# Designed miniproteins, single chains, continued (2), part 32

Each design is a single chain, and the fold is of that chain. pLDDT is the mean over its residues in the fold that is shown.

## One batch from the design tools (miniprotein)

Design m5094
Fold by ESMFold2-Fast:
Structure m5094 (fold): chain A 100 residues (1-100)
Amino acid sequence: SNKEIVEALIEFYERLRKLLKEMIENEEYDIEKAIERLKEIAEEHLSEIKDEEVKEAVKSAFEEILKRIEELSKTRSPKEVLEELLEYLDLQIEHLKELL
């Protein structure tokens, strides 16, 4: 259902947000390490999803995040990439919560 997709995406973005916030607070501005950790969270979250449509929505969201990191990394410092990605996740969570 659309509600299950929205709830799964909110939970996914909240998990990614927590990691990015912790990295920023610890001054860990390592993009390769961030990507590795984000992939670990995505794999764990996807393993908990049984519905294929929900799984595909989360996969698509994660691919968009990886693409955003790649594009931002071309013109931004590692710190700025993590900060802008955190702002992006906050905005996505806000918009998705309006659908519930």
Scores: mean pLDDT 89

Design m5095
Fold by ESMFold2-Fast:
Structure m5095 (fold): chain A 96 residues (1-96)
Amino acid sequence: MSKEELIKKLEETIEKAREYLEKGEPLKAVEVLSEFAEELGSDESEEAQPLKEAIRAALGEAKKKTEDKSEEEQYRGVSETVLEVLEKYLEKLKKE
């Protein structure tokens, strides 16, 4: 996808995932983020590669931090960690 298309998808994904977290639906937030990650996984564009690596690293870190927590807290932790990565990447894309 183009840089402009990636920015739009990032903004939409972040907004939707945050809305679910605010509603107390962390599983739905994870589902939104997972769908985005799968779309990126199928995208071999140069623009998608650094974000794919960042998401993968964030997911691994969140899983380790929440392994002893309830399923709901795990989903919340994963969503928050991935959202932070997406937000930082979005700021970088908009600045460059």
Scores: mean pLDDT 76

Design m5096
Fold by ESMFold2-Fast:
Order: sequence, then C-alpha cells, then structure tokens
Structure m5096 (fold): chain A 90 residues (1-90)
Amino acid sequence: LDTVKQEALKVLKKFEKKFNSLSTNQQKKALLSFARNTKSDLLINYIELFNPKKFSPIFFKDLKKAIENAKTAETVNQIKKDLEETLKTL
C-alpha cells in the first residue's frame, strides 16, 4: 500500500507541475478532462462555476489527501489512472 501511494503521489506531482505550466484556458480544460475521466457531473459543474486559479490548489490538496488517506491499493490505483489518463490528453 505504501509503495502504491508513493507512485500515485509521483504522478500527482508530475500532473501538478505540467498543470502549472499551462495557460488559464488550458488549466480549465485539464480539470474538465479529469472530471470527465472520473465521470463526476458535480465536479464538472463546480469547475465551470469557479476560477481555475483559485480552484486548483484546493483540488490538488484534496487529491493528495485522498491518496494519503486511502485504505486500499484499488482506490490509489484508480486515482493514479485518472491522473495518467488526463495527462495523456494534455
């Protein structure tokens, strides 16, 4: 579990670094791509209503907590896959 969490956190750091290099419009598209991959209508609606510059720090903090607090390797691997799939669309 610890090893799987470390790998997911590396992917998250890579995603955050790439995200921070993007323009505001590209950042919004990246967040929407992630939301579509997770199939979360609530997250899609929230991203559309919020400024991506103000939303992204909260978003990354919550993802880091989700990985660190995950009780199963399955949960961690799902988050990792969603992040990797989104990175491919950037």
Scores: mean pLDDT 73

Design m5097
Fold by ESMFold2-Fast:
Structure m5097 (fold): chain A 88 residues (1-88)
Amino acid sequence: SSAEEKREEELLEELRERLAKALGLESLSDREAGAVLGTLRGLSPKEIAEREGISVSTARRLAEIAKPKAEEIRRALEELAAEEAARA
């Protein structure tokens, strides 16, 4: 339903905002957030670039920012998941 689609979009927006905050960035696009998550999953910059439709240089830059912040990103994801579970 349109309400479920809107809820999914709101969750994706919240995810992007929390990832940006964990990384000390003002904002992240959908593709940049995907690149950050791909980095945490152990994907190479080339694989991330192909998956997200971004340049390899952008994927590499995001990986360099994300790797030192892996624990902060993981915490942000766990907090978001816990909040969504509490709302269900």
Scores: mean pLDDT 80

Design m5098
Fold by ESMFold2-Fast:
Structure m5098 (fold): chain A 73 residues (1-73)
Amino acid sequence: EVEEAKKRYKEAEEEYKKVKEYYEGAKALAEELAKDPESKKDAEALLKAAEELLKKAEAEYEKLKAEAEALEA
């Protein structure tokens, strides 16, 4: 169980890193799209979607980190 929790935590950490990379890319793209008034809504939607994915990945990472630490204690 401890080894399984640590494995899940490591996988969540890797996923969180990938989602952070995606968020940075989406933020840069949204800033570029926001320069055009016609694409401003698309820029806002893209950024909001990326923020939601980041929050979910962060929550999963924190949850699995806490579970792994609790099992080690």
Scores: mean pLDDT 80

Design m5099
Fold by ESMFold2-Fast:
Structure m5099 (fold): chain A 94 residues (1-94)
Amino acid sequence: AEEEIKKLLEEIEKIAKEMVEKKFDESHVQALMLYALEIKDLVDKKDYEGAIKAAERAIEVLERMAAKEKDEEQKKLLERAIELFRKIKEILEK
C-alpha cells in the first residue's frame, strides 16, 4: 500500500513539474507540491488518519481551483491531480 501511494505522489509531482515547465499558475504548483509532501510525511510517520484528512483537504482545495480555472489545459492537469489524490485516499481508507 505505501509503495502504491508513493507512486501516486510521484505522478502528482510530475504534474507539478509539467505546470512549471509550461509557466502555469504558481499557486496551483504550490498546492500540489505542499499537499503531496504533507501526505508523504504523514504516511512515513504512519499517521494514516492525518494522511486521509490531508488528501481530503487537497481534493477540496484543488476542486475549488479547477472550478475557477479558465485555461482548459491547466484545468485538465488539476483534474488529473484530483483523481490521483482520490486514489491515495481510497488506498488509505482500506
Scores: mean pLDDT 86

Design m5100
Fold by ESMFold2-Fast:
Structure m5100 (fold): chain A 69 residues (1-69)
Amino acid sequence: SVVREFDEEDKRELEAVEKAAFIAANAPEEELEALRREADEIEANESDLEVQREKAIALIDETYARLQA
């Protein structure tokens, strides 16, 4: 068995996946629609895949925070 140290980028991606799963299971339909529209807009308007990924993670973080408020 190999346990690897996660860097900050790997941690952000893992956290985003966990938050996205929580959002999908717990968010009302209106939040899911808003998230999907903003994600589609990011994909349509951002050609840099790294920046696109960072914006998508930020969107997930913001949605997760709103659900906990």
Scores: mean pLDDT 73

Design m5101
Fold by ESMFold2-Fast:
Structure m5101 (fold): chain A 81 residues (1-81)
Amino acid sequence: SAEVEAILAEIDALIAELEQALADRASRGELSRVLARAMETVGRNRARAAQLDLSPEERARLEAALARLGTVMGRVEAAVA
């Protein structure tokens, strides 16, 4: 669905933003701000997905994308510790 593709695109863009911040050796403050925005985006997109009648295939794609995002967010968390 268009809504699922929009959520996936937002997740992919967020992964790219987090990866770029890490590559640019962004300050601890900037990494913390990007991480906070990522957490807000995850919460918003999970709430959106909960309102959708997802097919098993769409659910699997979203779960895989969220797992990739979680991995990158974990790397940012480690970088700010």
Scores: mean pLDDT 84

Design m5102
Fold by ESMFold2-Fast:
Structure m5102 (fold): chain A 61 residues (1-61)
Amino acid sequence: MEKLFEFETEKYKYYVFKDPKSKSRLVIFVITDEKDEEKLRKIAQELLDKYGGYVVIGVKK
């Protein structure tokens, strides 16, 4: 997948890729140490609203 950019916030880091199956969709990989399920859903929703496509969340150990 083509990496478009990466961004780091106070709460999480994320990487944005083009979806290889759809030129109009993005795949966003989120890396965070947040373990609260409700907060993780909020992060996913914010990124979906901003970029659309797919959001995959990896919780850092």
Scores: mean pLDDT 74

Design m5103
Fold by ESMFold2-Fast:
Structure m5103 (fold): chain A 89 residues (1-89)
Amino acid sequence: SPLLELVEELLKALGYSDEAIETAKRILESGNTGAIDSLLFSLLGRLRRRYPEALTDEELEQIMRDYFEGKITPEELARRLLEKLRAAE
């Protein structure tokens, strides 16, 4: 799954443990939309804390709005977060 691969790379890049990565994989494989959303928003929050200048409050609000309106899929959100993380270094 492209979403699984993107989330695994995000978790590794953000310094999560192998155990946390395995837990995240099970969440993604479950197909539970609420659990997947919670995971992705937790990653967004950790990215903001580690690289506070990588995302403005306005960009964060826009991403959340687009995701809530269904304009951005979980895969697209994960891809965008990985791109922001790689650009911030």
Scores: mean pLDDT 83

Design m5104
Fold by ESMFold2-Fast:
Structure m5104 (fold): chain A 94 residues (1-94)
Amino acid sequence: MAEKAIELAREANDLANQAVGETDPEKARQLFEEAVDKLIEAAKLADESGDRKAHISVVAATLNLIAAYVEMELRGSPAAEHAREALKRLVDRL
């Protein structure tokens, strides 16, 4: 469980970073939504594992997703509003 949580958190980070640079609004939205979904799964697995490294990985990934969302807003990304809604789902699960 812990190893899978860390892996999912890493995948979420990669997807969120891709969303920031994506010029297609639909692809940017899908990438960010997938990042949030993977991080929600990672958070659940980290909680079930009780592993500190897994929990820290989820926290770090959450901070990265927030930073990615802020950068999308600053760039005027049309996907930024959807990213904000997706982040609300993540926060509600933490």
Scores: mean pLDDT 86

Design m5105
Fold by ESMFold2-Fast:
Structure m5105 (fold): chain A 75 residues (1-75)
Amino acid sequence: SHVLLSPEQSRRGILRLLQSFGLLDEATFEAALAGDPAAIEKVKAALEQLKAKVEANPEEFRAALERVRAELLRE
């Protein structure tokens, strides 16, 4: 789909995706956006875990990503 997401929707999408895999809470994500170095390291760790899940099961990740994207575009 050639629908553009706003920066706010993209941010929410990333948070939703990480939360759906149990990798990150919202408070840590908000702290990282505010520039907290400890929170930034936790986000990096969560993204590395997400990468490992993608490599182990790319189809499951693709389905989850498409679902999150569709939910954000719906409202």
Scores: mean pLDDT 72

Design m5106
Fold by ESMFold2-Fast:
Structure m5106 (fold): chain A 95 residues (1-95)
Amino acid sequence: SQRAAVQAIVAAIHKKYLDLIKKFDAIMKEKSVDDAIAIAKKEIADLTRQLRAEVDAAAARAGLSDADVARLHSIIDTGAGTIMWSFEERAKALA
């Protein structure tokens, strides 16, 4: 079903972001604040591009509507922004 396909895609997006948060926790322990922020920005930008392409491909296979695709893109963009903001705040607090 389209609903099950959307839920599976959302779960996959969340898993990728959780994996990225774990990577960022490791980077904060090993790098300067400025270097950690620069690495995080690049990794988030790279993952956002990858996730948008993967979502577009999965949505096409599942026959999702343009409205559902736009919502999935919004979830990716919001998640990326939230993770970046949280990481910058944590990195600065440890400086």
Scores: mean pLDDT 84

Design m5107
Fold by ESMFold2-Fast:
Structure m5107 (fold): chain A 84 residues (1-84)
Amino acid sequence: GSAELKKIVEEAEKTKNYEEAAKKLIELLEKLGVPLKPSMEEVKEFLKTAVEQRKIKKEGGMSEEEQEELRKKEEELLRRLAEE
């Protein structure tokens, strides 16, 4: 679920090992019964994007509008990752 995804993103940020983080995310999707098996490259790009967005949020300087767009984009990426 969402909490497990956040932990995977946090681990990717700490280790910078996107390959290992991508494997964990694929395992999570398998456990959730998602019929789509995304490519390793798609998962890596998703994780890189999520880490970059988290960094921007942590460093501040985001407007209320930018924070809302970030949330929507994260939800869209999760939706796309879960769909064929």
Scores: mean pLDDT 69

Design m5108
Fold by ESMFold2-Fast:
Structure m5108 (fold): chain A 64 residues (1-64)
Amino acid sequence: TQDQINQLRQQGSDLLKQAEQLSQQSIAYREQGDFEKADQLQKQAGQKVSQARQNFQQADQLQS
């Protein structure tokens, strides 16, 4: 249904925003010399991007 498609797209968009925030925090920690924390945040950002991609793909499948 259109509601399910809209929900998946919204969830995907929210996940991408979370990934952007995590990436920005990662950069800030790297600039401070906390490379371990920076790497952890970058890994979390990557996981959010992967989840967002899955949500968008599911939404696209339902659009037919």
Scores: mean pLDDT 87

Design m5109
Fold by ESMFold2-Fast:
Structure m5109 (fold): chain A 99 residues (1-99)
Amino acid sequence: DPLVAEAEREAERLREIVDEFEKRAKTMSDNEFLLLAKMLIDTVREVGRRLGLPEEEIDKIVEEMKKAVRTLPKEQAMKKFRELVDELIERILERARAA
């Protein structure tokens, strides 16, 4: 199934992005962290939309990511980002398999 294969490739890419972000977060300035967080949020939107997630589900994940950036210390924000990206991965894989 091409859709399942694409979702699995995007899931792996998202995991790699989060792993790299987490490694780099400890040495980042607050401005660098904010910029990279915005890039990850944009990636979450692009992947979600391309793989056919409802806009409401994407917006919920994105809003939680934005709140984490604004309200949490970097280490806790990174943990929240991993949780939210894992949620996105579960949703894209479930949707691809249901199609």
Scores: mean pLDDT 84

Design m5110
Fold by ESMFold2-Fast:
Structure m5110 (fold): chain A 84 residues (1-84)
Amino acid sequence: MEELIEKLEEAVKNGDVEKMKELLKELKESTPYSKEAENAIKLLELLVKLSELSDEEIRELAKKLGMSEESIEKLLELVELLKK
């Protein structure tokens, strides 16, 4: 598990979305039950999903969720980091 987390951190730093998806699948299968690990996996799944969406799709989704314009800008910055 720890080795998979390290690889996931590298994939995030490199913006390698495909590798992040593969590592998330591995984490879901290899991780023993833990609230901390489960929450981390859910957040990473959300980030990967958002990285597949266009900026317009992300804005529309965030708007439907009631996010402020400032929060939407920060979300887009995070997603851009993942795409690079």
Scores: mean pLDDT 67

Design m5111
Fold by ESMFold2-Fast:
Structure m5111 (fold): chain A 92 residues (1-92)
Amino acid sequence: STKIQENVAFFEKVRQYLQSKNLPEIILKRLDSIIKNIQDGDLKSAYKNFLKLVKDLQKYAPDLLKSLGLDPDEHPILVAPKLSRYLTIKFS
């Protein structure tokens, strides 16, 4: 599916960006899980792993979130759509 390949390529760009910030391996592995879920067509698991990515960023990279104009202390479910919008604008 072309749409699956486009979504995979998008999250591969996100992974490269986060890797360039020297973030902990747990964050990069979270991106790998999201990419695998998308490849498998498991959008529910992809969403759950994206929420976990937000939580990991809040814990291990709060200054990165602040640099993106996001509040690291806000509830992850409210941060997730804001982060998704930022990444879509940056990498679309």
Scores: mean pLDDT 86

Design m5112
Fold by ESMFold2-Fast:
Structure m5112 (fold): chain A 57 residues (1-57)
Amino acid sequence: ELPVGEYDIKEIVLKNPKIKGVITSPEAPEELTQEELDEQIAKGILEVKGNKVKIVP
């Protein structure tokens, strides 16, 4: 499991299959629906800014 910090979207998906999916770069489709992404953010697990994801402690 990755330590807290900011990661490239593809790295998070590759290293943490327990994360259902994450918004990918613009050249790749999103695996996580906007609603599911909002749920992960509400749980305080993920913070999304542009094409990066931050895992919070």
Scores: mean pLDDT 50

Design m5113
Fold by ESMFold2-Fast:
Structure m5113 (fold): chain A 78 residues (1-78)
Amino acid sequence: SDRQQAQQQLAQARQLIDQAGAAPTPEQVDQYYAQAMAKIDQALELGKDDPALQAQAEQLRADAEFTRDTRLALLARE
């Protein structure tokens, strides 16, 4: 179902966000972030009529942005 596919995309996005948070270079942070955002966007399209799934996707988007900004700031200090 679209809901199952959307949940799989969100699970993959979470793994990519975790990878972005641990990435050793700014380029790798941005690569994982871009992949995570693509998965979140795909989940939002699949879950267009599911408010709970949309809320979960928006939370992951916020988590991705925070993780990217935090990791890039840390790497810039080195």
Scores: mean pLDDT 88

Design m5114
Fold by ESMFold2-Fast:
Structure m5114 (fold): chain A 81 residues (1-81)
Amino acid sequence: SLEELKERYLAVLDQWRKEVAALREKYAGNAEVAALLAELDALIAATEKRIRAAKSIEELEAIVRDFVAEATALARRIAAA
């Protein structure tokens, strides 16, 4: 169901938040990484709101595709910093 898919994707976002917290601890004092992690935190928060508001499976899947594309780009920038 739509609600079951929402719960599944929200759990994935929670996992991303845990990874962001771990990276923030690991790279404490690195201003470049801190700025990228702040962007990723904002993206996760915005995506959570969009997931909760989604009215169809198609809308939900589009939201998740957008998130994966943007999160992957940010993760690559963090890895390169």
Scores: mean pLDDT 88

Design m5115
Fold by ESMFold2-Fast:
Structure m5115 (fold): chain A 82 residues (1-82)
Amino acid sequence: SLDEELDELIAQADEVTKKRIEEVRKWIEQNPEARAEFEALLEKTKDLPEKQRRAVLRFFIDRAFIKKKSDKETQERIDKVL
């Protein structure tokens, strides 16, 4: 399951990376469409070797984190003006 794959990535990660994965996991839990996209990614990569599958999952987590951070920085800028 997606939750099991995320738990495994967290278990193998350094402290900074764990926080990044936890933030993306929390965002996925709050966004059913995002959850469906990650579940589809796992289905598409199920036949890949574990190392490659985990690398792909990690890549998409990093992309989601960067986008979320960018959106947050934009919102913080708006909040400072209002």
Scores: mean pLDDT 75

Design m5116
Fold by ESMFold2-Fast:
Structure m5116 (fold): chain A 68 residues (1-68)
Amino acid sequence: AMQEWSGNNVSLGILMVGQELLEEQIKKGNTELRPLLDEIKAMLDSYSKEQLEEAVPYAEEIRAWLNE
């Protein structure tokens, strides 16, 4: 359980933040990034809801670091 926190949750947090960044880039006209966004969404959809929920605090912290 706690070992899942440091590895899997950091990686999932990065993917969640990456999804948000790609969505913003597509809104700015970089529509060529749509296939990459779809791939990341498919990847996240393959994980359990429990694993995704455990990654939320890491996604929030990564987002905060990027916005400092």
Scores: mean pLDDT 75

Design m5117
Fold by ESMFold2-Fast:
Structure m5117 (fold): chain A 86 residues (1-86)
Amino acid sequence: DREKEIEEAVEIMREEGLEEETIERIRKYLEEGDYVGLAEISIELLLERAREENRTIPEELVAAHRELVRGADPAALQARMDEIRA
């Protein structure tokens, strides 16, 4: 269920402390199936957070994340985002 997966992603984003305005923008990309736009904003937010925490995200992981989004598999994308956060 696409709607259920979107709501689960939104809840995770709230728990991570993202602003509601940013969450709503990401939700819109998910609902529209704009996975390219979603991948770019997700990577941008991840890199910004890593920069704030003085953490380095491997380039290979970022490239793999972009490739996953091209397949439009929300579950695989979520699993990859969880791996990057760990």
Scores: mean pLDDT 65

Design m5118
Fold by ESMFold2-Fast:
Structure m5118 (fold): chain A 108 residues (1-108)
Amino acid sequence: AEEEYKKVQEEAIKKLEDLIEKHQLNPRARLVVEAIIYEIKGELPKASRLFREALGLTPQEFFDVLADPEKLREVLREAGLSDEQIAEIERIINEYKEKLKNIKPPKV
């Protein structure tokens, strides 16, 4: 089970790192994507710090953005990501979340 979590995390991280390289993201957009990578790793203090460096958001605002897909989308747009790049990031995050659900039995 723990090895399955690690594999799912590593796959999501690799896809996000590949996205940074493929699109040659500007420094601010790169910091936002790196913050998401550290959130996936469970390194929340580092994720929050990178998000603050990119956008000036507080730790509370960072958690609010992560909990709300619409707020995350607006933040990615503010960082200079295109709608197409945002859709790719959302697809990677949604795939990660769905794979995590498969490790836990569905409740209905």
Scores: mean pLDDT 77

Design m5119
Fold by ESMFold2-Fast:
Structure m5119 (fold): chain A 76 residues (1-76)
Amino acid sequence: SSAEEREEELVRALAERRGVSREAVRERILELQKRAEELAKKRDENNGKLTEEEKEEIEELEAEIEELRRVYEEAE
């Protein structure tokens, strides 16, 4: 049950070591969301088709956003 808390602690520790503030985490989330929107628009324009690389990029973006959102939600 604490596995998610440990992951968030590791992400926070890495952010602290990099000197990244909570505001920087928020900014990164917004950047990733904007990229995801660009890929969603491209998918719509191409009748639902994306390249294999673009599909993998969406999955990676979703994973990063979820991880960063959890870090951000733990912010004071």
Scores: mean pLDDT 69

Design m5120
Fold by ESMFold2-Fast:
Order: structure tokens, then C-alpha cells, then sequence
Structure m5120 (fold): chain A 105 residues (1-105)
């Protein structure tokens, strides 16, 4: 179904965009870790990307994942992309949580 292919392509594009944003922000955060003002700005962006990533992951029902695997014919690729987004979202969440603790101490 062309309609199902378009829906799957949109989800995959959103996942790829979030993965790319998360990876770029992590690199910027590490580069600016000692800059209190710049790192705080990046933390805000990390939180936003983390929230978007979590919302997308929460929206990936078993039915949607099965559909994505069926439409792409690439079960491993879909699993790898979901796991990569989960890992990045968790990593962003940890950084934000650790930084919030520093500010409140």
C-alpha cells in the first residue's frame, strides 16, 4: 500500500532527524562542557530533543513497529534504529537529570 509506505517513511524521517539532532547536540555538549553558560543553553536543546524522542518512542506501538518491518522488509534495520533512538534518548535524559541536580545543589 502506497499510503502505508508514506506513513512509514514519515516515521523513519522523524526518527533519523531526532537521531542526527541528538548526536550533534551530544558532540556540542562535550565540546562546551566547561562553559557554564553555553552548556546550559545546550542542555535546554537536549531536553527538547529528548522529549520529542520519548514522545515518538511512546507512539511506536507493537502494531506500528510490525507495520514498519513489513513495509521496509528490514526487521534488523528497524530494530537497530529504534534501539539507537532509545539509547540516545536515555543518554540525553541522564545528562539533563545530572545537570539539574548540579543547579539545585
Amino acid sequence: SERLKSLVEEILKQMDNLITQAQNLLKQYEKNKDDKEKSAEIIGQLRDVREQGQALLDGLTPEKIKLMKKVTGDEKGINDKINNLKSLTDQLGKIVKDKMKEIKS
Scores: mean pLDDT 88

Design m5121
Fold by ESMFold2-Fast:
Structure m5121 (fold): chain A 84 residues (1-84)
Amino acid sequence: DELERLKKELEEKLKEAENDAMDYLARKISEASGISLSDGRAFAAHYLTDPEAAEKLFPDVVKEGQDYLDKKKAEVKEAANAAL
C-alpha cells in the first residue's frame, strides 16, 4: 500500500517534471523563433515523442530541454530514495 502510494506520487512528480520541461522548451522555442507559446508547446510535446525532429530545428534548445528534464527526473528519484 505505502509502496503503491509512493509509486503513484513518483509517477505524478515525473509527469510534473515532463510538463515543466515542455513549458520550458515552449518558452525557449517561442523566444527563439517568434512563434506563439501555444505553437511552441505543441512542438515541445512533439519533441518528447520525437526528439530527432526537434534537434534538427533547434539543437541548442533541445539540449537545454533534455538537460532540464534529466535534472528534474534525477531530483524526483533522489527525493524517492530519501523517503525510503
Scores: mean pLDDT 69

Design m5122
Fold by ESMFold2-Fast:
Structure m5122 (fold): chain A 89 residues (1-89)
Amino acid sequence: REALLRELEREMEENLALAEALRESDPALAARHALEALRARALALALEEGLDLEEVERELDAVLAANEPRLDEPRTRAVLERLLEELRA
């Protein structure tokens, strides 16, 4: 699935760029983009490993939904910086 892998790589790069651009002005929106970049990276890895992509996506989406940061929480900035560090590695 070369086309799907390229799409996931593009989604990761685009969402990482948006997260970086928004990190100071809108940390909650930046965190959402960072989470989308991480999701795309995880799905790309699952695809490379031959895992059930739909199962991985469902489980990952459930975890992300449960842990979505709130606008006014101090944790939002800490989560964002941690996600950006991981994505830059």
Scores: mean pLDDT 73

Design m5123
Fold by ESMFold2-Fast:
Structure m5123 (fold): chain A 94 residues (1-94)
Amino acid sequence: SMEERIEKAVAEMRAMLDAMKDAPLEVQVEALLTMIKLLLRDGKFSHEEITEILVKLSEDPRYRPIVEATVERLQADGDPELRALGEKVKEALE
């Protein structure tokens, strides 16, 4: 189901970031950004679904700073699709 796909993606992002917990924030942000780009490239998730994944991830105080920094990187990206996604996620986090 869609809900199961979203929950699995959130769990995979958490597992990746937890494996990197001792890495600098910028390294964790690059890993999350890379994962987002792969999900978009493979057509696995819409912008709406990726927004829901990142909002759910941000509910945990541990991951919220990583998500917020990733959103800033998306908004500054040269790809207009990534900028649009970043703006959408930022609005959803407010």
Scores: mean pLDDT 88

Design m5124
Fold by ESMFold2-Fast:
Formats: sequence, structure tokens, C-alpha cells
Structure m5124 (fold): chain A 59 residues (1-59)
Amino acid sequence: KTWTPLQLLQDTSSGRVHVTIPYLMDVVNNGDEEVLNIFDIDGDGKIDFPELVIMMSNM
């Protein structure tokens, strides 16, 4: 499917989380999928919502 954990996170109403989302979007748009993969702890090729939060917390 075309939907990613990032799109699910964008559906949240948390303003604090949304402030960090644009940074992740820039990484995705720049084609840095390898950066996303290093935060994909379970290695399924997609970032789960909790893994996305971890990435944003470390950024």
C-alpha cells in the first residue's frame, strides 16, 4: 500500500509533534530513505508510529 507511518502521524492533533514532522518530511522528500531505515528498528521497511516518535525525539 502507499500509506506510510509518516502519513498516520500527520493525522494526529498534537501541535508539538507536528512541529517536528516538517523536518521528517524534508528528509523523505530529499530521498533520504536510508535515514528512515536507520530509525526503522524492527527492519520491516516502514517506520512504525513509535519509531517515528523516537526519531523526532533524537533530532
Scores: mean pLDDT 49

Design m5125
Fold by ESMFold2-Fast:
Structure m5125 (fold): chain A 65 residues (1-65)
Amino acid sequence: MSKEASLLTSISLIAIAYGAGVSVELKDGKIVVHLEHPDPEKLAAAKEQIKALAKDAGYEVEIVE
């Protein structure tokens, strides 16, 4: 099982749990997350969890709104 595939799945599940629209891509060893939510507080909470998860896994993450 790829650690990368598991990480991308976990990121998607976090976004979905907050009700956010999400698209995740791995590009040049960096994770690019497209994230959309009408509530800025929920968007910020999802971003913080995604950043924490990526940092713990040793990956750089870029979040695009």
Scores: mean pLDDT 80

Design m5126
Fold by ESMFold2-Fast:
Structure m5126 (fold): chain A 75 residues (1-75)
Amino acid sequence: MKLEVPRDSKELAEVSTKIANDLLNKGVPLEDVSTIVQGLATAFRAGDFESVRKIIEAYENGDYDEALKLAKETL
């Protein structure tokens, strides 16, 4: 499923909710899911849309370890 880079806070909430629900359903630990969501929100608020894109792309590729790493780098 292709996710677009969020353009506003509403789109950020929608993307974050979708990622969180999918990862939790796949058995990813709540702590890691929380870190990914916080990383997305932090990068978005900083205007770092390149980091937002990279986290989403890593998630879409099924590379949750890379998504978590990228999220930690934004925090």
Scores: mean pLDDT 81

Design m5127
Fold by ESMFold2-Fast:
Structure m5127 (fold): chain A 118 residues (1-118)
Amino acid sequence: MEEAVKKLKEMDERDEIDLPEFAEAMYQLAKEDPSVSPEEIEALKKFYEALKAGRPPDRETVEKVFRALEKLAEKYPDLKAIYKGAALFAMQLDTPEARERARRFAEKAGPKWKEALE
């Protein structure tokens, strides 16, 4: 948990998200959080493995990942890297639904991130 929080804070301070490192940190946070379901934890693990392998995760995994990211963002509102990483991931999916998700996450990430998605 502390290591995952540290990595997310470092990404936030640099205003730069490494998506595989972000996915690993989110998986570690989710394992320590009783509000995240075992299915959502497994989805975050698959998300990390997919990014590490340079491939997109499947649609079912994507939906569970966003649900887990929303829960963790609410629990750690000061970790703006969660919003930034979620927005960046949503943008890569290139669907209208994903763009709307990206916009909502970017609005909470801060003005610079909101501007980048407008």
Scores: mean pLDDT 76

